Designed miniproteins, single chains. Designs and how they scored, part 92

Each design is a single chain, and the fold is of that chain. pLDDT is the mean over its residues in the fold that is shown.

## One batch from the design tools (miniprotein)

Design m3402
Fold by ESMFold2-Fast:
Structure m3402 (fold): chain A 64 residues (1-64)
Amino acid sequence: MKTAEEILDELLATLRAQGLEGAAEELERLYADMKATLSEEELREVLERMKRQVLRHLAAKAAA
């Protein structure tokens, strides 16, 4: 199973590949805030959900 840090790295790479540098910077900030209050399991769940939403959004834009 991937760690929260591994999921974050994949998501940041995806956002940067799409030219969404501002979104990547905001995600890094949000991750730092969440890491202070959430467990590793909760962080993984949030990041996996975010990854699924980002991938769905990109797929929808590609299909349109």
Scores: mean pLDDT 79

Design m3403
Fold by ESMFold2-Fast:
Parts: C-alpha cells; structure tokens; sequence
Structure m3403 (fold): chain A 86 residues (1-86)
C-alpha cells in the first residue's frame, strides 16, 4: 500500500479516530492508540517516515493490548505504506 492510498483511506476514519481519542469513557490505552494514529498520519503527510513508523508500531501494540482489531488493522496498513515508501 502506498502512503497516498493509506492517507486516502485514513480520511474515511479520521473523524471516528478523533471521537475515540476524545471519549473519556473509553480505556486510556485505546484513546492513546487513536492519538498515535492521528500523529502518524500527520508524520506521513509531512514525509517523516521514521517517526511515522515508531508511532504506528506503538499504536499497533496498544491496539493489541486493548483488543481493538480496527486500530491494529489501521496501524498495520500504515506500516505497509511506510515500508513501500522507503
């Protein structure tokens, strides 16, 4: 997956991720994973591939910890985009 394709797909879920990050009723780890994904998207948009990879790896770990398949899948797609861009 290219960075461009990932960013296009991310736009479809960006509002949902912001809602998760801001929802105090959700587990702190899930909110943190959503914040890391939003930061990773910005890093990718700015061409900061190494920073984006670190953010995506952290988001994936937190997603696995809280049992969120959606967060894990989105982080994995982002990691594929970073690998394709190198």
Amino acid sequence: MSVEEFLEKFELVEEDLRAVAEDDSLPAALREAARLLLEARRALEEGRLEEARELLERARRLGEEVGSPAIVALAELGLEAVEAAE
Scores: mean pLDDT 85

Design m3404
Fold by ESMFold2-Fast:
Structure m3404 (fold): chain A 80 residues (1-80)
Amino acid sequence: DKVLQELQEEYGKMVNAYEEKDEKAMLEAAENIKKILEKYDPEIAKKLGELIEEYKEGKITPEEFLNKVEELLSEFFEKL
């Protein structure tokens, strides 16, 4: 599944960016995940957009951001 592969690749980039403490790379990968999700599940994409804003505002930690993105991806994969 192309969608599954693309989402897993972008989430892997987020994990690598987290380990490197690269906030810009984490946000770039999260925005790419959101763009992919907008094509297939606009409601989950909206939830991810809200998480991206919370992370940008410093309301959640990088670890919480990664975990919550993984939860949204799991919800999406259950629909495939």
Scores: mean pLDDT 86

Design m3405
Fold by ESMFold2-Fast:
Structure m3405 (fold): chain A 55 residues (1-55)
Amino acid sequence: MGKALKELEEAIKKYLAGPSDRAAAEKLLQLILQARKNGVTSKQILEIQEKVINK
C-alpha cells in the first residue's frame, strides 16, 4: 500500500507540475483505479491531491 500511495502522489505531481499530455493523464488514471482496487478511498486520493497543490 505505501508504495502505491507514493507512486500515485508522484504521478499527480508530474501531471500538475509539467505540461499535461495524454500519456501522463492515462498513467494517473490507471494508478487511481489500481489504488481504489487495493482499498484506497477517494478521500485518501483527494488528500494526496490537496497535499501536492498546497505545498
Scores: mean pLDDT 71

Design m3406
Fold by ESMFold2-Fast:
Structure m3406 (fold): chain A 57 residues (1-57)
Amino acid sequence: MEEEKRLGEEVDRLGTRLVLLDPERGIEVAKEARELVKQGKYEEAVELLRKELERLS
């Protein structure tokens, strides 16, 4: 529960940053990450968003 909440907050933070840096692609990737969260795949959602942010760096 606590770990899931922390990972969910991390997904929100990373998704917001990605959308601000790349609005079109960021929205699509953030949607995919939210679907992973709905499936209980919190760590995969965080990793997806981090990889996309690294590509933009």
Scores: mean pLDDT 79

Design m3407
Fold by ESMFold2-Fast:
Structure m3407 (fold): chain A 66 residues (1-66)
Amino acid sequence: SEAERAALANEAGRALRAGDLEAAKRHIRQLGELSGDEASAERAIAALEAGDYETVERHVVRMVLA
């Protein structure tokens, strides 16, 4: 459901604010599985590793609304 995807997105954001990149990546991957958009999850993880947080947010929003 969208609510479950939104909860995962919120947990990813919480992990990012705490500096827990591995937890953020796990939540993003799980969001990709639930949304059926694993390509967006992989692009979000690549952007996260590059420090491009605007691109991370764009792909996460896309997966929540899927």
Scores: mean pLDDT 84

Design m3408
Fold by ESMFold2-Fast:
Structure m3408 (fold): chain A 79 residues (1-79)
Amino acid sequence: SKELTEKAKETAELAEEAREEAERALKEGDILLYTGYKLRAIGYGVDAALLLKEAEKEGDEEAAEYARKGMEAGGVGEF
C-alpha cells in the first residue's frame, strides 16, 4: 500500500540520519553520543524489520525495498 511504502521510506530515512550522526560522533571521539545514535539507528532498523514483515504479507515489493534499506542503515539484518 502507499501508506506502508511511505512509512517504510520514512523509517529508512530516520535510520540513515541516525547512522550518519553516529559516524560523525565517532569521528569526533564522542563515544557517548556515538552510542546514543547507534542505538537509535538500531531501533529504526528493528522498526524497518517489522515493516518488512507487513510488506511481505501484503506482497508490497516497493515497501519491502524501503524496509530493507532501513534495516541496513540500522545495522539490523544486513548481509
Scores: mean pLDDT 86

Design m3410
Fold by ESMFold2-Fast:
Structure m3410 (fold): chain A 60 residues (1-60)
Amino acid sequence: VEEYLAKAREALAAGDKEAAREYLKKAEQAVFDALSAGMPLEEALAKMREVGALMKELDA
């Protein structure tokens, strides 16, 4: 999750919205996979909030 979030932020800073969007989708999927593997719901929700905030920044 963190790796994809970091790469999404880097892509966004570089102006590469396409790459940022793809990394955010991977981060979202990684959160769901981690939740299924036993990640606490609170932690998953925090990560999803980060994904959502970056997605919102992409759309602005």
Scores: mean pLDDT 79

Design m3411
Fold by ESMFold2-Fast:
Structure m3411 (fold): chain A 77 residues (1-77)
Amino acid sequence: ALEEVNEELLAKLRANADNPDIEVVLRETADVLRIIGHIIQSLLEIAKEKGIKISELSEEEEKEAVERGLERYKAAE
């Protein structure tokens, strides 16, 4: 379950609590995940707008989703 995964992650964080580099790496990883989240949301929106599945998106539509996702990320910051 997510709770068990979270407990394992918290245990690892506590074991490395005195390492400031771990906090930086975690924050940078979180930022990358936020960017990916915005791109996924944009892929879903474009697929819905065109009435197709994400797996049916063209290379050009995927590039549009990446651009839209990055723009949304910048607006959210």
Scores: mean pLDDT 71

Design m3412
Fold by ESMFold2-Fast:
Structure m3412 (fold): chain A 55 residues (1-55)
Amino acid sequence: DVAAALRRILAEGAVGERRSLTTEDGEEVEWELVLDPETGAPALLNVRSAPLARA
């Protein structure tokens, strides 16, 4: 699921767009779509990875 979601973000996302995904272990991970300054290609920057804190 995560790999498929990451491929979708790369294909459909806009530069500067942040997406959050929930893993099978209940962790919420945020990625930001950025341009790699070396290649100019879209790349995903991991902004935050943490277990979901239940309120």
Scores: mean pLDDT 65

Design m3413
Fold by ESMFold2-Fast:
Structure m3413 (fold): chain A 50 residues (1-50)
Amino acid sequence: SLDEKISELGREYQRLVQDMLTTDLSPEERQKKLEEIKKIDERIRELEKE
C-alpha cells in the first residue's frame, strides 16, 4: 500500500539522519547524505500528493 511505501521511506530517512548524528563524516560525505535525505523527503511528498 501507499502507507507502507511511505513508512519504508521514513525508516530510511531516520537511518540516514542517525548516521549523520553518530558518525564523524567529512563535509563532502555529509553533503551526499543530505542530498539522499532530500531525495527521500521529495519522494514522500510526491507520494502524499498522489
Scores: mean pLDDT 79

Design m3414
Fold by ESMFold2-Fast:
Structure m3414 (fold): chain A 70 residues (1-70)
Amino acid sequence: SLDEAVDALFARLDKDGSGTVTREELREWLKEEGFSDEAIDRVIAALMKDGSDTVTREDLRAALEAMAKP
């Protein structure tokens, strides 16, 4: 589920317990999931559209939900 995806991502990437995921951490995870460099750049741009270098758990959940819809 979306909640499980968010939890898994934060468990894997938020190693310091800050409650945020950096652009670099997200890029690394997406590469491990088998995304192409172009797809990774697009996903990161979509999630960090406001020019932020970090995404909160709630922001990530909302963004992933929006991206999952047609």
Scores: mean pLDDT 69

Design m3415
Fold by ESMFold2-Fast:
Structure m3415 (fold): chain A 87 residues (1-87)
Amino acid sequence: APLGRGGRTLLEILRLLAEGPRSVRELAEAVGISQATASRLLRQLEAAGLVARDRRTGLYSLTPAGRALLAEAEAALPALLAEEAAQ
């Protein structure tokens, strides 16, 4: 499947951030991963321009590019689900 298991985790993070700014701890707890793993993934997403961190609050927020990627991924979800259901 496109994105695989790691891609699902990244999409879950982006979806949570679409609901509002969140800390590394809140994202780690919501997704069921360690804070160290969440911090690494968030740094990768920030390097890709998909999220931004407020250094004063420590909260991550979704960028316009991250919102566009999430919208495209969610629009493709019926096709991705049909592909996974065929396996």
Scores: mean pLDDT 75

Design m3416
Fold by ESMFold2-Fast:
Structure m3416 (fold): chain A 80 residues (1-80)
Amino acid sequence: AAHLLEVIRLLQELAKEAPDAEEYIRKSIQEITTRVAAGDFEGALELARKTLEYLREKYKDNERVQKLLEQIEELLRQAE
């Protein structure tokens, strides 16, 4: 659970660096938070991974965003 909260914080930081994806990230954070509050940690992790997959493809040529996504992905591996 603590690792998922850090993932949410990093996604909020990513939204500041990628304003054209801000609404998508905001909606993803809201849904992840809802799943965590409901005790659905597996569903929250799945959605977080799907969000990263989308952003990785959308920002494939943005080195700064890619590095931040790698940090979030590492944190998701620790949240199992």
Scores: mean pLDDT 79

Design m3417
Fold by ESMFold2-Fast:
Structure m3417 (fold): chain A 79 residues (1-79)
Amino acid sequence: MAEEIADEVARRHPVLSRESALDLVKELMDLGFTPEEARRLADIAGRLAEGMVEMGFSPEEAEQLGRDFALGIARAVKN
């Protein structure tokens, strides 16, 4: 379930709130990704957000940017 994947992703990447992780996973699954694919893309979002926090972005800014990049990759893959 998307909720279980979101909980796992948010636990691995605390920079992502559980709510943001859930919204991302649901969006990815709605785009036609499997639960495992959605988890991997959400992990990418978390890793990008973590790197951005290290560069001095706020956690909220970093989460949003990581989410946007993961969704951009997802849409490119489905084309």
Scores: mean pLDDT 83

Design m3418
Fold by ESMFold2-Fast:
Order: structure tokens, then sequence, then C-alpha cells
Structure m3418 (fold): chain A 97 residues (1-97)
């Protein structure tokens, strides 16, 4: 129905906005970091976003991606971006149980 299609569009826009705000915050937190640290962040974020997409669809695959993100984030433990990523990882771990 037209109402169901409108609801799907609203949900898609909310997720797009969440992604945009997260990406903006990451850009802010990565200013002045080394190229090596930026590559680690890029890969950790990729695993985090894959886990987030899969949490309801494939929890076992989501757990695997979260463990990869956690391993990469250990290299960022003393940075503001590492703290932000740790909080996001914990939220997904709570959803996975």
Amino acid sequence: SAAEERQKRIEARKEALRKQLFDEKLKELTVGLSPEQKEIIKKAVEYLEKARELVDKNPEEAKRYIEQAKELNKKLSDTPVGEKLEKEIKLIEEQLG
C-alpha cells in the first residue's frame, strides 16, 4: 500500500541520517591522525556497519564482524575515535545478546 511504502521511505531516511551523522563525527575525530590509523579506522567502521546490517538477519555473521572490529579498535584504544567505536561496538553486542 501507499502507506507501507511511505513508512519504508521514512525508515530508510532515518537510517541514512544516522549513517551521515556517524560519518561526520568520525571525520571530526580522525583529524590529525596518521594514514595508518585512518586505514585501521576505515576497516573497523566497515566491519561495524556490516555487523549492524546483519544483527537481525544473520546474528552469527554479525558476531564475526564485531570481533574483527574489536580487534582493530584495540590499536585505537587511547584515541577519541577508539572510544566512540568501542561504544558503538557495545551497543551491537547488547543487541546480539
Scores: mean pLDDT 83

Design m3419
Fold by ESMFold2-Fast:
Structure m3419 (fold): chain A 83 residues (1-83)
Amino acid sequence: MKEDYEKALVLYSKGLQAYKDGNYEEAIKYFQEAARLFEKAEDYLGLANVYEKLADIYSKLGNTEKAEEYRKKAEEYRQKARE
């Protein structure tokens, strides 16, 4: 609902800041919690954006399998957001 959406935006912003600072472990934690709240709020575009950032981080960490998994999830939710 509105509160879940607003909290998700705050966590996403914190995740972006951690990502910018190179604190990838912290960024992952913030993005995972933001994803949970975006899903609860049924904001599938927000959820897709979070999964794209998680894919970028896992790619930078050398975890190709997780990076590809999150890219696939991002695309699926981006399509769902347009339905």
Scores: mean pLDDT 86

Design m3420
Fold by ESMFold2-Fast:
Structure m3420 (fold): chain A 110 residues (1-110)
Amino acid sequence: LDAAVAELTALLSATAALLEALAERLRESNPELAEKARRAAELFREAIRRLEAGDYAGALELVERAIELLDEIVEDLKAHGTAEEQALADHLDGIREKLRRLAEEVRALV
C-alpha cells in the first residue's frame, strides 16, 4: 500500500503542475479549457491531501472526477489544439492511463 500510495501521490503532484501550466498557457486563447485544467489540478491537489490524511476512498473519488476532466481536456486539445498542444494531449493521455492503473492498485489494497 505505502509504495502504491507514494507512486500515486508523485504522479498526482506532477500532473497537477502540468495542468496548472496548461491553464496559464490557455488563459487567453481558450478560457473554458483553462478553467477545466485548473479544476482538475485542484482536485488532484485535494486528492493528495486526502491520501496524506489516510482518506483513501475520498482521494480516489477526487482522482476519478479529475480523470473525467482530463478526458475532456485531452479530447478538446486533440480536436482543436496546435501541434504542440496535440503532443501535450498525447502525453496527458499516457498519464491518464497510469493514474487509472495506480488508482485501481490503491483501491484493491484498501
Scores: mean pLDDT 86

Design m3421
Fold by ESMFold2-Fast:
Structure m3421 (fold): chain A 68 residues (1-68)
Amino acid sequence: MSADELVEEALRRLEELKARETDPRLVANLDTQAAFLRWARENWGERVLEQVAREVLEAAERREKELA
C-alpha cells in the first residue's frame, strides 16, 4: 500500500471513529489527527508520511476494538 493510500485509509477510519465518539474531547483529538495527516501529506516526504499513517491506523484499530 502506498503512503497516499495509507493516509486515505487512516483519514476514513478517523472519520468513522469520530461518528461513534460521544466524548467531545476525543472528537477534537480525532479532528486534530486528521488535520495533522493532511498537513503531513503536503509537507513531509513519503517515507515519514507512511510511518505516521501506519501509527494512526494502529491507534484507530485499537480504538475500534474498544468500541466493539
Scores: mean pLDDT 81

Design m3422
Fold by ESMFold2-Fast:
Order: sequence, then C-alpha cells, then structure tokens
Structure m3422 (fold): chain A 72 residues (1-72)
Amino acid sequence: DNVEKKKKELEEEFEKEQKENEKKLKEAKKKGDEEKFKKEYLEKMEKKRLEAIEEIEKLMEKEGIIGPVPES
C-alpha cells in the first residue's frame, strides 16, 4: 500500500523535524529568543503539515482511494 508507506515516511520526517525544533527551542530559551523561535516553529510546522496533506491527497487520488476517478 503506497499510501500507507508515504504516510509513514511523511510522519517520520515530521517527527524528526519536530524533535529537531524541540532541541532548537531549548537552545533559543537559553538565549532569550524562545518566543521568536516558537512563532517561526509553528509557521514552519504548519506549512510542512499542509505540504504533507497535499502529498498524501495526490497519492490517494492517483491510487483511486479518493478523488474524481476512483479505481477499484
């Protein structure tokens, strides 16, 4: 199932970026830039989430799971 494989890959990438951002947030907190980093972090994570949803939707449409031309 290519959709599930793609979802897993995107979730894994998202988790890796989230963990890296947590590490960066801790460092930013030490520098007093916590609020600035939080704002940038939320913005980047939201953008990445939307991109992941778009990728999954495109793949699901191609596989005929959702979209205008279901293939059984």
Scores: mean pLDDT 73

Design m3423
Fold by ESMFold2-Fast:
Structure m3423 (fold): chain A 58 residues (1-58)
Amino acid sequence: SMEGRKELMKLMREEGDRILEADKKSSEEMGKVSRESGKRVRDKLEELKEKTEKEKLE
């Protein structure tokens, strides 16, 4: 849905900002935040995929 796309785009922007802020502290912190951000994006993509498939069956 358009709403799901907006949520994903917002999440990606917020996660990008978090990675940049972590980079200002240390490379180790940036690596940790980057891995956590990747997981959140993957989890959100799966959520949106399942919701889209369910909406097509209604």
Scores: mean pLDDT 78

Design m3424
Fold by ESMFold2-Fast:
Structure m3424 (fold): chain A 81 residues (1-81)
Amino acid sequence: KKEELKKLAEKYETLADQYEARGDFVRAASYYVMAGDYYEKIGDFEKAAEFYRRAAELYRKSGQNELADVFEKRAEEYKKK
């Protein structure tokens, strides 16, 4: 249910923060995408956009430019919902 999906989003956010702190930007970005996906599922499009943007920034830092472009576009789409 909604509360369980929100807890999953928070869990993936925490994992992303931990990987980002240790310099593993690709894994951190992947976990921020998972957090965004769960916020999207509960209808929190503002939070989803925020995490997709953060994932894109980390993919960009890692040289994953195509993947960064995908999540920048997704963040922009959800910011308007």
Scores: mean pLDDT 85

Design m3425
Fold by ESMFold2-Fast:
Structure m3425 (fold): chain A 85 residues (1-85)
Amino acid sequence: DEKLKEIQKKNLTDTLIESAETLRNVYKASDETITRGLYLILERAHEYFGFSLEEIDEIVKRVIERLPEFKEQFEAALKRLKERL
């Protein structure tokens, strides 16, 4: 269902943004902890919600454009996902 997939993409985008900002600003988490948290969100998106690696890569690039301060953490999380597949 294409419409459900678009809703899921928006929800993943919003979750990634909220999680990165919350880990940094509320929990004062380290870069490593943020990377791990983001990785777990991406892994769940792939394994349980059926997102392809291509779809995840596109979403992550869009999130980095909005949150360039988290570029390294998102790139590290995405690299970890690719290495596990």
Scores: mean pLDDT 87

Design m3426
Fold by ESMFold2-Fast:
Structure m3426 (fold): chain A 65 residues (1-65)
Amino acid sequence: SAEQQQIAKDVGLAIRAIGLGIDGGLKGKPEEGLKKAEEVAKELKDEELRELAIKGAKRNIEHFS
């Protein structure tokens, strides 16, 4: 269904945003990592999952920095 396709897309985008947080932290570029994560998160249709993805990216930036 269209709803299942949108959920799959949103989950994939959320994983990408979270991964950009890890990358930003590991490279010592937290600002760039967060900016890229926020750009990806803007593509999510689910607002709650979008907020969770941004939170996850921020937490990963701190943890891997």
Scores: mean pLDDT 86

Design m3427
Fold by ESMFold2-Fast:
Structure m3427 (fold): chain A 101 residues (1-101)
Amino acid sequence: SLAEEVLRAKSLDEVVEILAKHDPEIAETVKRIKELESKDPNDLKIQAEYYRAKAELYDLVARKLLELGNQGHAELTPLAFLALANAVDYEIKAEELEKKM
């Protein structure tokens, strides 16, 4: 099952890769992040957009993990909250960059 594949993941990055294969919103957000990575890394506006996209990605991941948890995979709930913590961290990074613009 999808939940069993997620439980075998060694990192949040692997969780994202697994979920992107099954969730089109997560897949599209990953694609958008990769496009931002190919742009000028010294552009503060691009860096802020990158951190905003990362926050959105981790929010989507957390939501998907909570859905799986509610479907009988309660062991995924702590991982969902870890993803939410990452989303908050990226939101803070985006806000700090936006203040410099």
Scores: mean pLDDT 86

Design m3428
Fold by ESMFold2-Fast:
Structure m3428 (fold): chain A 66 residues (1-66)
Amino acid sequence: SKLEEEIEAAMLLMKASVYILAKDYAGAAEAYEKLAELYREAGKEEEAEEARRKAEEYRRLAEEAK
């Protein structure tokens, strides 16, 4: 249901926030990648694109930390 999709999205956003606070940028990138896929499947193209951009940003930060 739509409610279940919204709850899953909220959980992924909370997970990403926890990873960001921990400076685990690889974890944050994975959370945003999953969020982007969820939004894409729900037909929320704008939100999916935004989540994808954030995933790419945190993936770059993770590579810089190596």
Scores: mean pLDDT 85

Design m3429
Fold by ESMFold2-Fast:
Structure m3429 (fold): chain A 55 residues (1-55)
Amino acid sequence: GPKRVRREPTPEDLALYEQILAGKLSEEEVAAIEADEETRAQLETLNHEEVQRLL
């Protein structure tokens, strides 16, 4: 797996991810984020522990 190349998500990506998990974003905003391949890839590189820290 691509664990050898750690890409740091931007602070904006982390804030958006936290809001998605908290259910604060609309479905349209979530869909727009998921449609962005770069943002989606950055979210997928976050590990489960980092996700739980953002909650």
Scores: mean pLDDT 58

Design m3430
Fold by ESMFold2-Fast:
Structure m3430 (fold): chain A 99 residues (1-99)
Amino acid sequence: ALTSFSTTKTFTLKPNTSKSFQVTVQGEGTHTVTVNVTADKATKLKVKVSSSSGSTEVEFEGTSGSLTLNNVKAGDTVTVTVTNLGDTEVTVTVTVTVS
């Protein structure tokens, strides 16, 4: 069984602002990176996950969403960008799981 690693970040996003952070993929081989986002209020959010191995993005409306990037190599740096596309300031909690 693969041991998963996770990190959690909490931050406030004003309307039409974005925040990015990075996670280094540890271990050996290839990994799946899953990003779970929750917001304290309903809004429209865009989540982008990018690495040298590839990128993916999703938009969702409400208080939660998730996104998965497959085939991320060990040692890669994953950049997670969350953008608030709504008109309401929200506090978001982002959990990144590497498995």
Scores: mean pLDDT 82

Design m3431
Fold by ESMFold2-Fast:
Structure m3431 (fold): chain A 73 residues (1-73)
Amino acid sequence: SMREEALRLAAAAIRLVGLLTEAELAIRRGDRERARAAIEEARALAEELRPTDPALAERALAEAARLEAELDA
C-alpha cells in the first residue's frame, strides 16, 4: 500500500539521518573508525534509496562526502 511504502521510506530516511549524525559526532570525538563505518553504511543506504528518492540519495551522498573530507583533514 502507499501508506506502507511511505512508512518504509520514512524509516529509511530516519536511519540515514541517524547514520550521518553518528558520523559527525564520531568525528568530533576523534573516533575515526566509527566515523568511517557510519559514513560507509550511510552511502550504502543512500544508494539503496536512489531508485525511490534520488533527491534524498544525492543530498545524503553529498553530506557523506563532506564528512569524509572533514575526517581526512
Scores: mean pLDDT 86

Design m3432
Fold by ESMFold2-Fast:
Structure m3432 (fold): chain A 90 residues (1-90)
Amino acid sequence: ASFEEIDAEIAEGAVTSFRGAIEAYENGDLEKAETALIAGLAFSEFVRPEDLPVLAEAYEVLAKIDELKGDTENAEHYRKKAEEVREKAA
């Protein structure tokens, strides 16, 4: 059905955003990484079980960015989300 096809496209879009964000972070482009992470995380509910490891890594990268900004509370919040996602992926 068309809604199932749309959900699949949204899920793939989110994963693509997470992978791009992780690459941007590794290249030192924190602003690009944060923008892509926020965009992808808006669709986190559509992420497929097989892609949960990428979602967990996305939360971990966002936590590292927040820690670099001095936002320790947000960093801890996203680290907890990463651990919750990893537990679901196991």
Scores: mean pLDDT 81

Design m3433
Fold by ESMFold2-Fast:
Structure m3433 (fold): chain A 79 residues (1-79)
Amino acid sequence: HMEEQRRRVAELLEKALEALKNGDFDKAIEYLRQAIETADGELKRLARAALTVVEAYKKGSISKEEAIQRLEEIVEEVR
């Protein structure tokens, strides 16, 4: 059901956010890849947006603070 998928995606995005805050970039990406695989439609679009934010931080295009803020916004949108 859609509610179960939404809960699972929100959980994975929250774990990715915690990993990013702890400096564990590889775990953050892994959780986001799992969220993308789990999600459909709009949830998949949001999970892909979250991965793009983390990749932008990895490439030095945005700060860690900016990446955390944008990922927090995506988590709230999924909830």
Scores: mean pLDDT 83

Design m3434
Fold by ESMFold2-Fast:
Structure m3434 (fold): chain A 97 residues (1-97)
Amino acid sequence: MEAELKENAERMRKAGEDAVKDPYASARAGAVMAEAIQRNPETVKEAAAVLRWMGEKVPESREVFMEAADRILEDPEQAPLYAAQAFAEFEVIGLQK
């Protein structure tokens, strides 16, 4: 459904922006993306775009997000798990000094 896809895309984008600014927001961003994909599997392409955008904004986590984007596109059934894992790894990386 087009309206649901747009709403889910916007929610995922905002959650990703928050996570980039504050690693403590990462777990919530992962949950938002996982829920969006579970509600509508067509959201996977928009989720992949958000993950790639985050990889470009945070070069230290680039491989984590790019790998997650590729995995959710290759296996949409496991996409919620891969999204949650990527955001969990990002939190760990972002909290290291």
Scores: mean pLDDT 80

Design m3435
Fold by ESMFold2-Fast:
Structure m3435 (fold): chain A 60 residues (1-60)
Amino acid sequence: SLEELEKELRKAVEESRSLDEALRKVTGITSEALAAAKSQDERSQIMLLTQKFIKELKEK
């Protein structure tokens, strides 16, 4: 679910020691989620969530 994906992304960021590590982990998690997605709508939601997360990481 998107909620589980958001939790996984948040945990990856919290456990990362650097911005580069956080971005690498977020990208990896997102790639796996996109590969497992069953519809274009699900893929769009995953991409939107990921973009929001990357933006927040870069702006903080």
Scores: mean pLDDT 80

Design m3436
Fold by ESMFold2-Fast:
Structure m3436 (fold): chain A 99 residues (1-99)
Amino acid sequence: DEEKEKELIEEYLKIAKQILEAAGLTAPEVEINSLEELKEYLLEVAERLAAEAEKVGPGEGLTLDVTAGLLLIIVGVLKTIEKIEKEKKEKEEELLKKL
């Protein structure tokens, strides 16, 4: 259901933006049309924040490292949702073949 995918993208993108804003960071504007694009966006932002944290040092970079870690947790949640939905579709197709 494409509508459910759009709702998931909007919800997790909003959460990611709230995490960035809470850390005093500006979320770049981006058009995201799929869960895969959302995962790629969050990974790229997390990698940039981790790289900047290394440059500024442990005390100043702690907020950046924590923010990057939170974005990576969202990526993990999205990957888990995709696996569950794939397994559900495979089970439904097997049941239809037995009817």
Scores: mean pLDDT 76

Design m3437
Fold by ESMFold2-Fast:
Parts: C-alpha cells; sequence; structure tokens
Structure m3437 (fold): chain A 99 residues (1-99)
C-alpha cells in the first residue's frame, strides 16, 4: 500500500524543515485524488470524468456524502461546482450532528 511511502515522504519533509503551507498542499493534493477516486467508484464512472470537472476537495467530499445519503442530484451539482449545493448539504450534515 502507498500509506507507508506517503508517511515516509511527510516525515522527510518535516525533517527538512518544510513549511506548514507546503506540507498542507502536499496532503491536500493527496486527499483530493483519494476523494476523486472514491466518488468515481460510488457514481460508477471513470475517475478521469470526475477530474475533468475540476471539483474542489470540499465539493468531492460533500458529493460522496450526498451520494451515500441518496441525494444524487445534489452530488452531481457539487461535482459541477454549484456553491448552493455545498451550502444545502452542509446545513443538512450539521443539523444532524446536533441531534
Amino acid sequence: KKDEEEKKKIEEMRKAGVSDEELGQYIADGVREVAAERLAKVMGIPVEEVRERDPTIGSLLLAIAAYKRGRKEVAERLVRNDPQAEDELTRELFAEDRK
């Protein structure tokens, strides 16, 4: 698995004195790729089709959550970078966290 290699890379960056911003960007890029692959599997489409729509990490994670909840229409809007869909699903998720 790539987990051990990624952990070694992060540890090497820390030892080299890499800034928090640079380390954060490296982690963000990895999270974005994993999220895109997860969404592609859930939607049953090639990951390249998800990448072509250039969604943000937030949109990818919210789209996966929306798909798992049966909110397929909201998930498709999120992949197309619809900011209203992000607000809609985020409100639903945080409302449930308070129950």
Scores: mean pLDDT 68

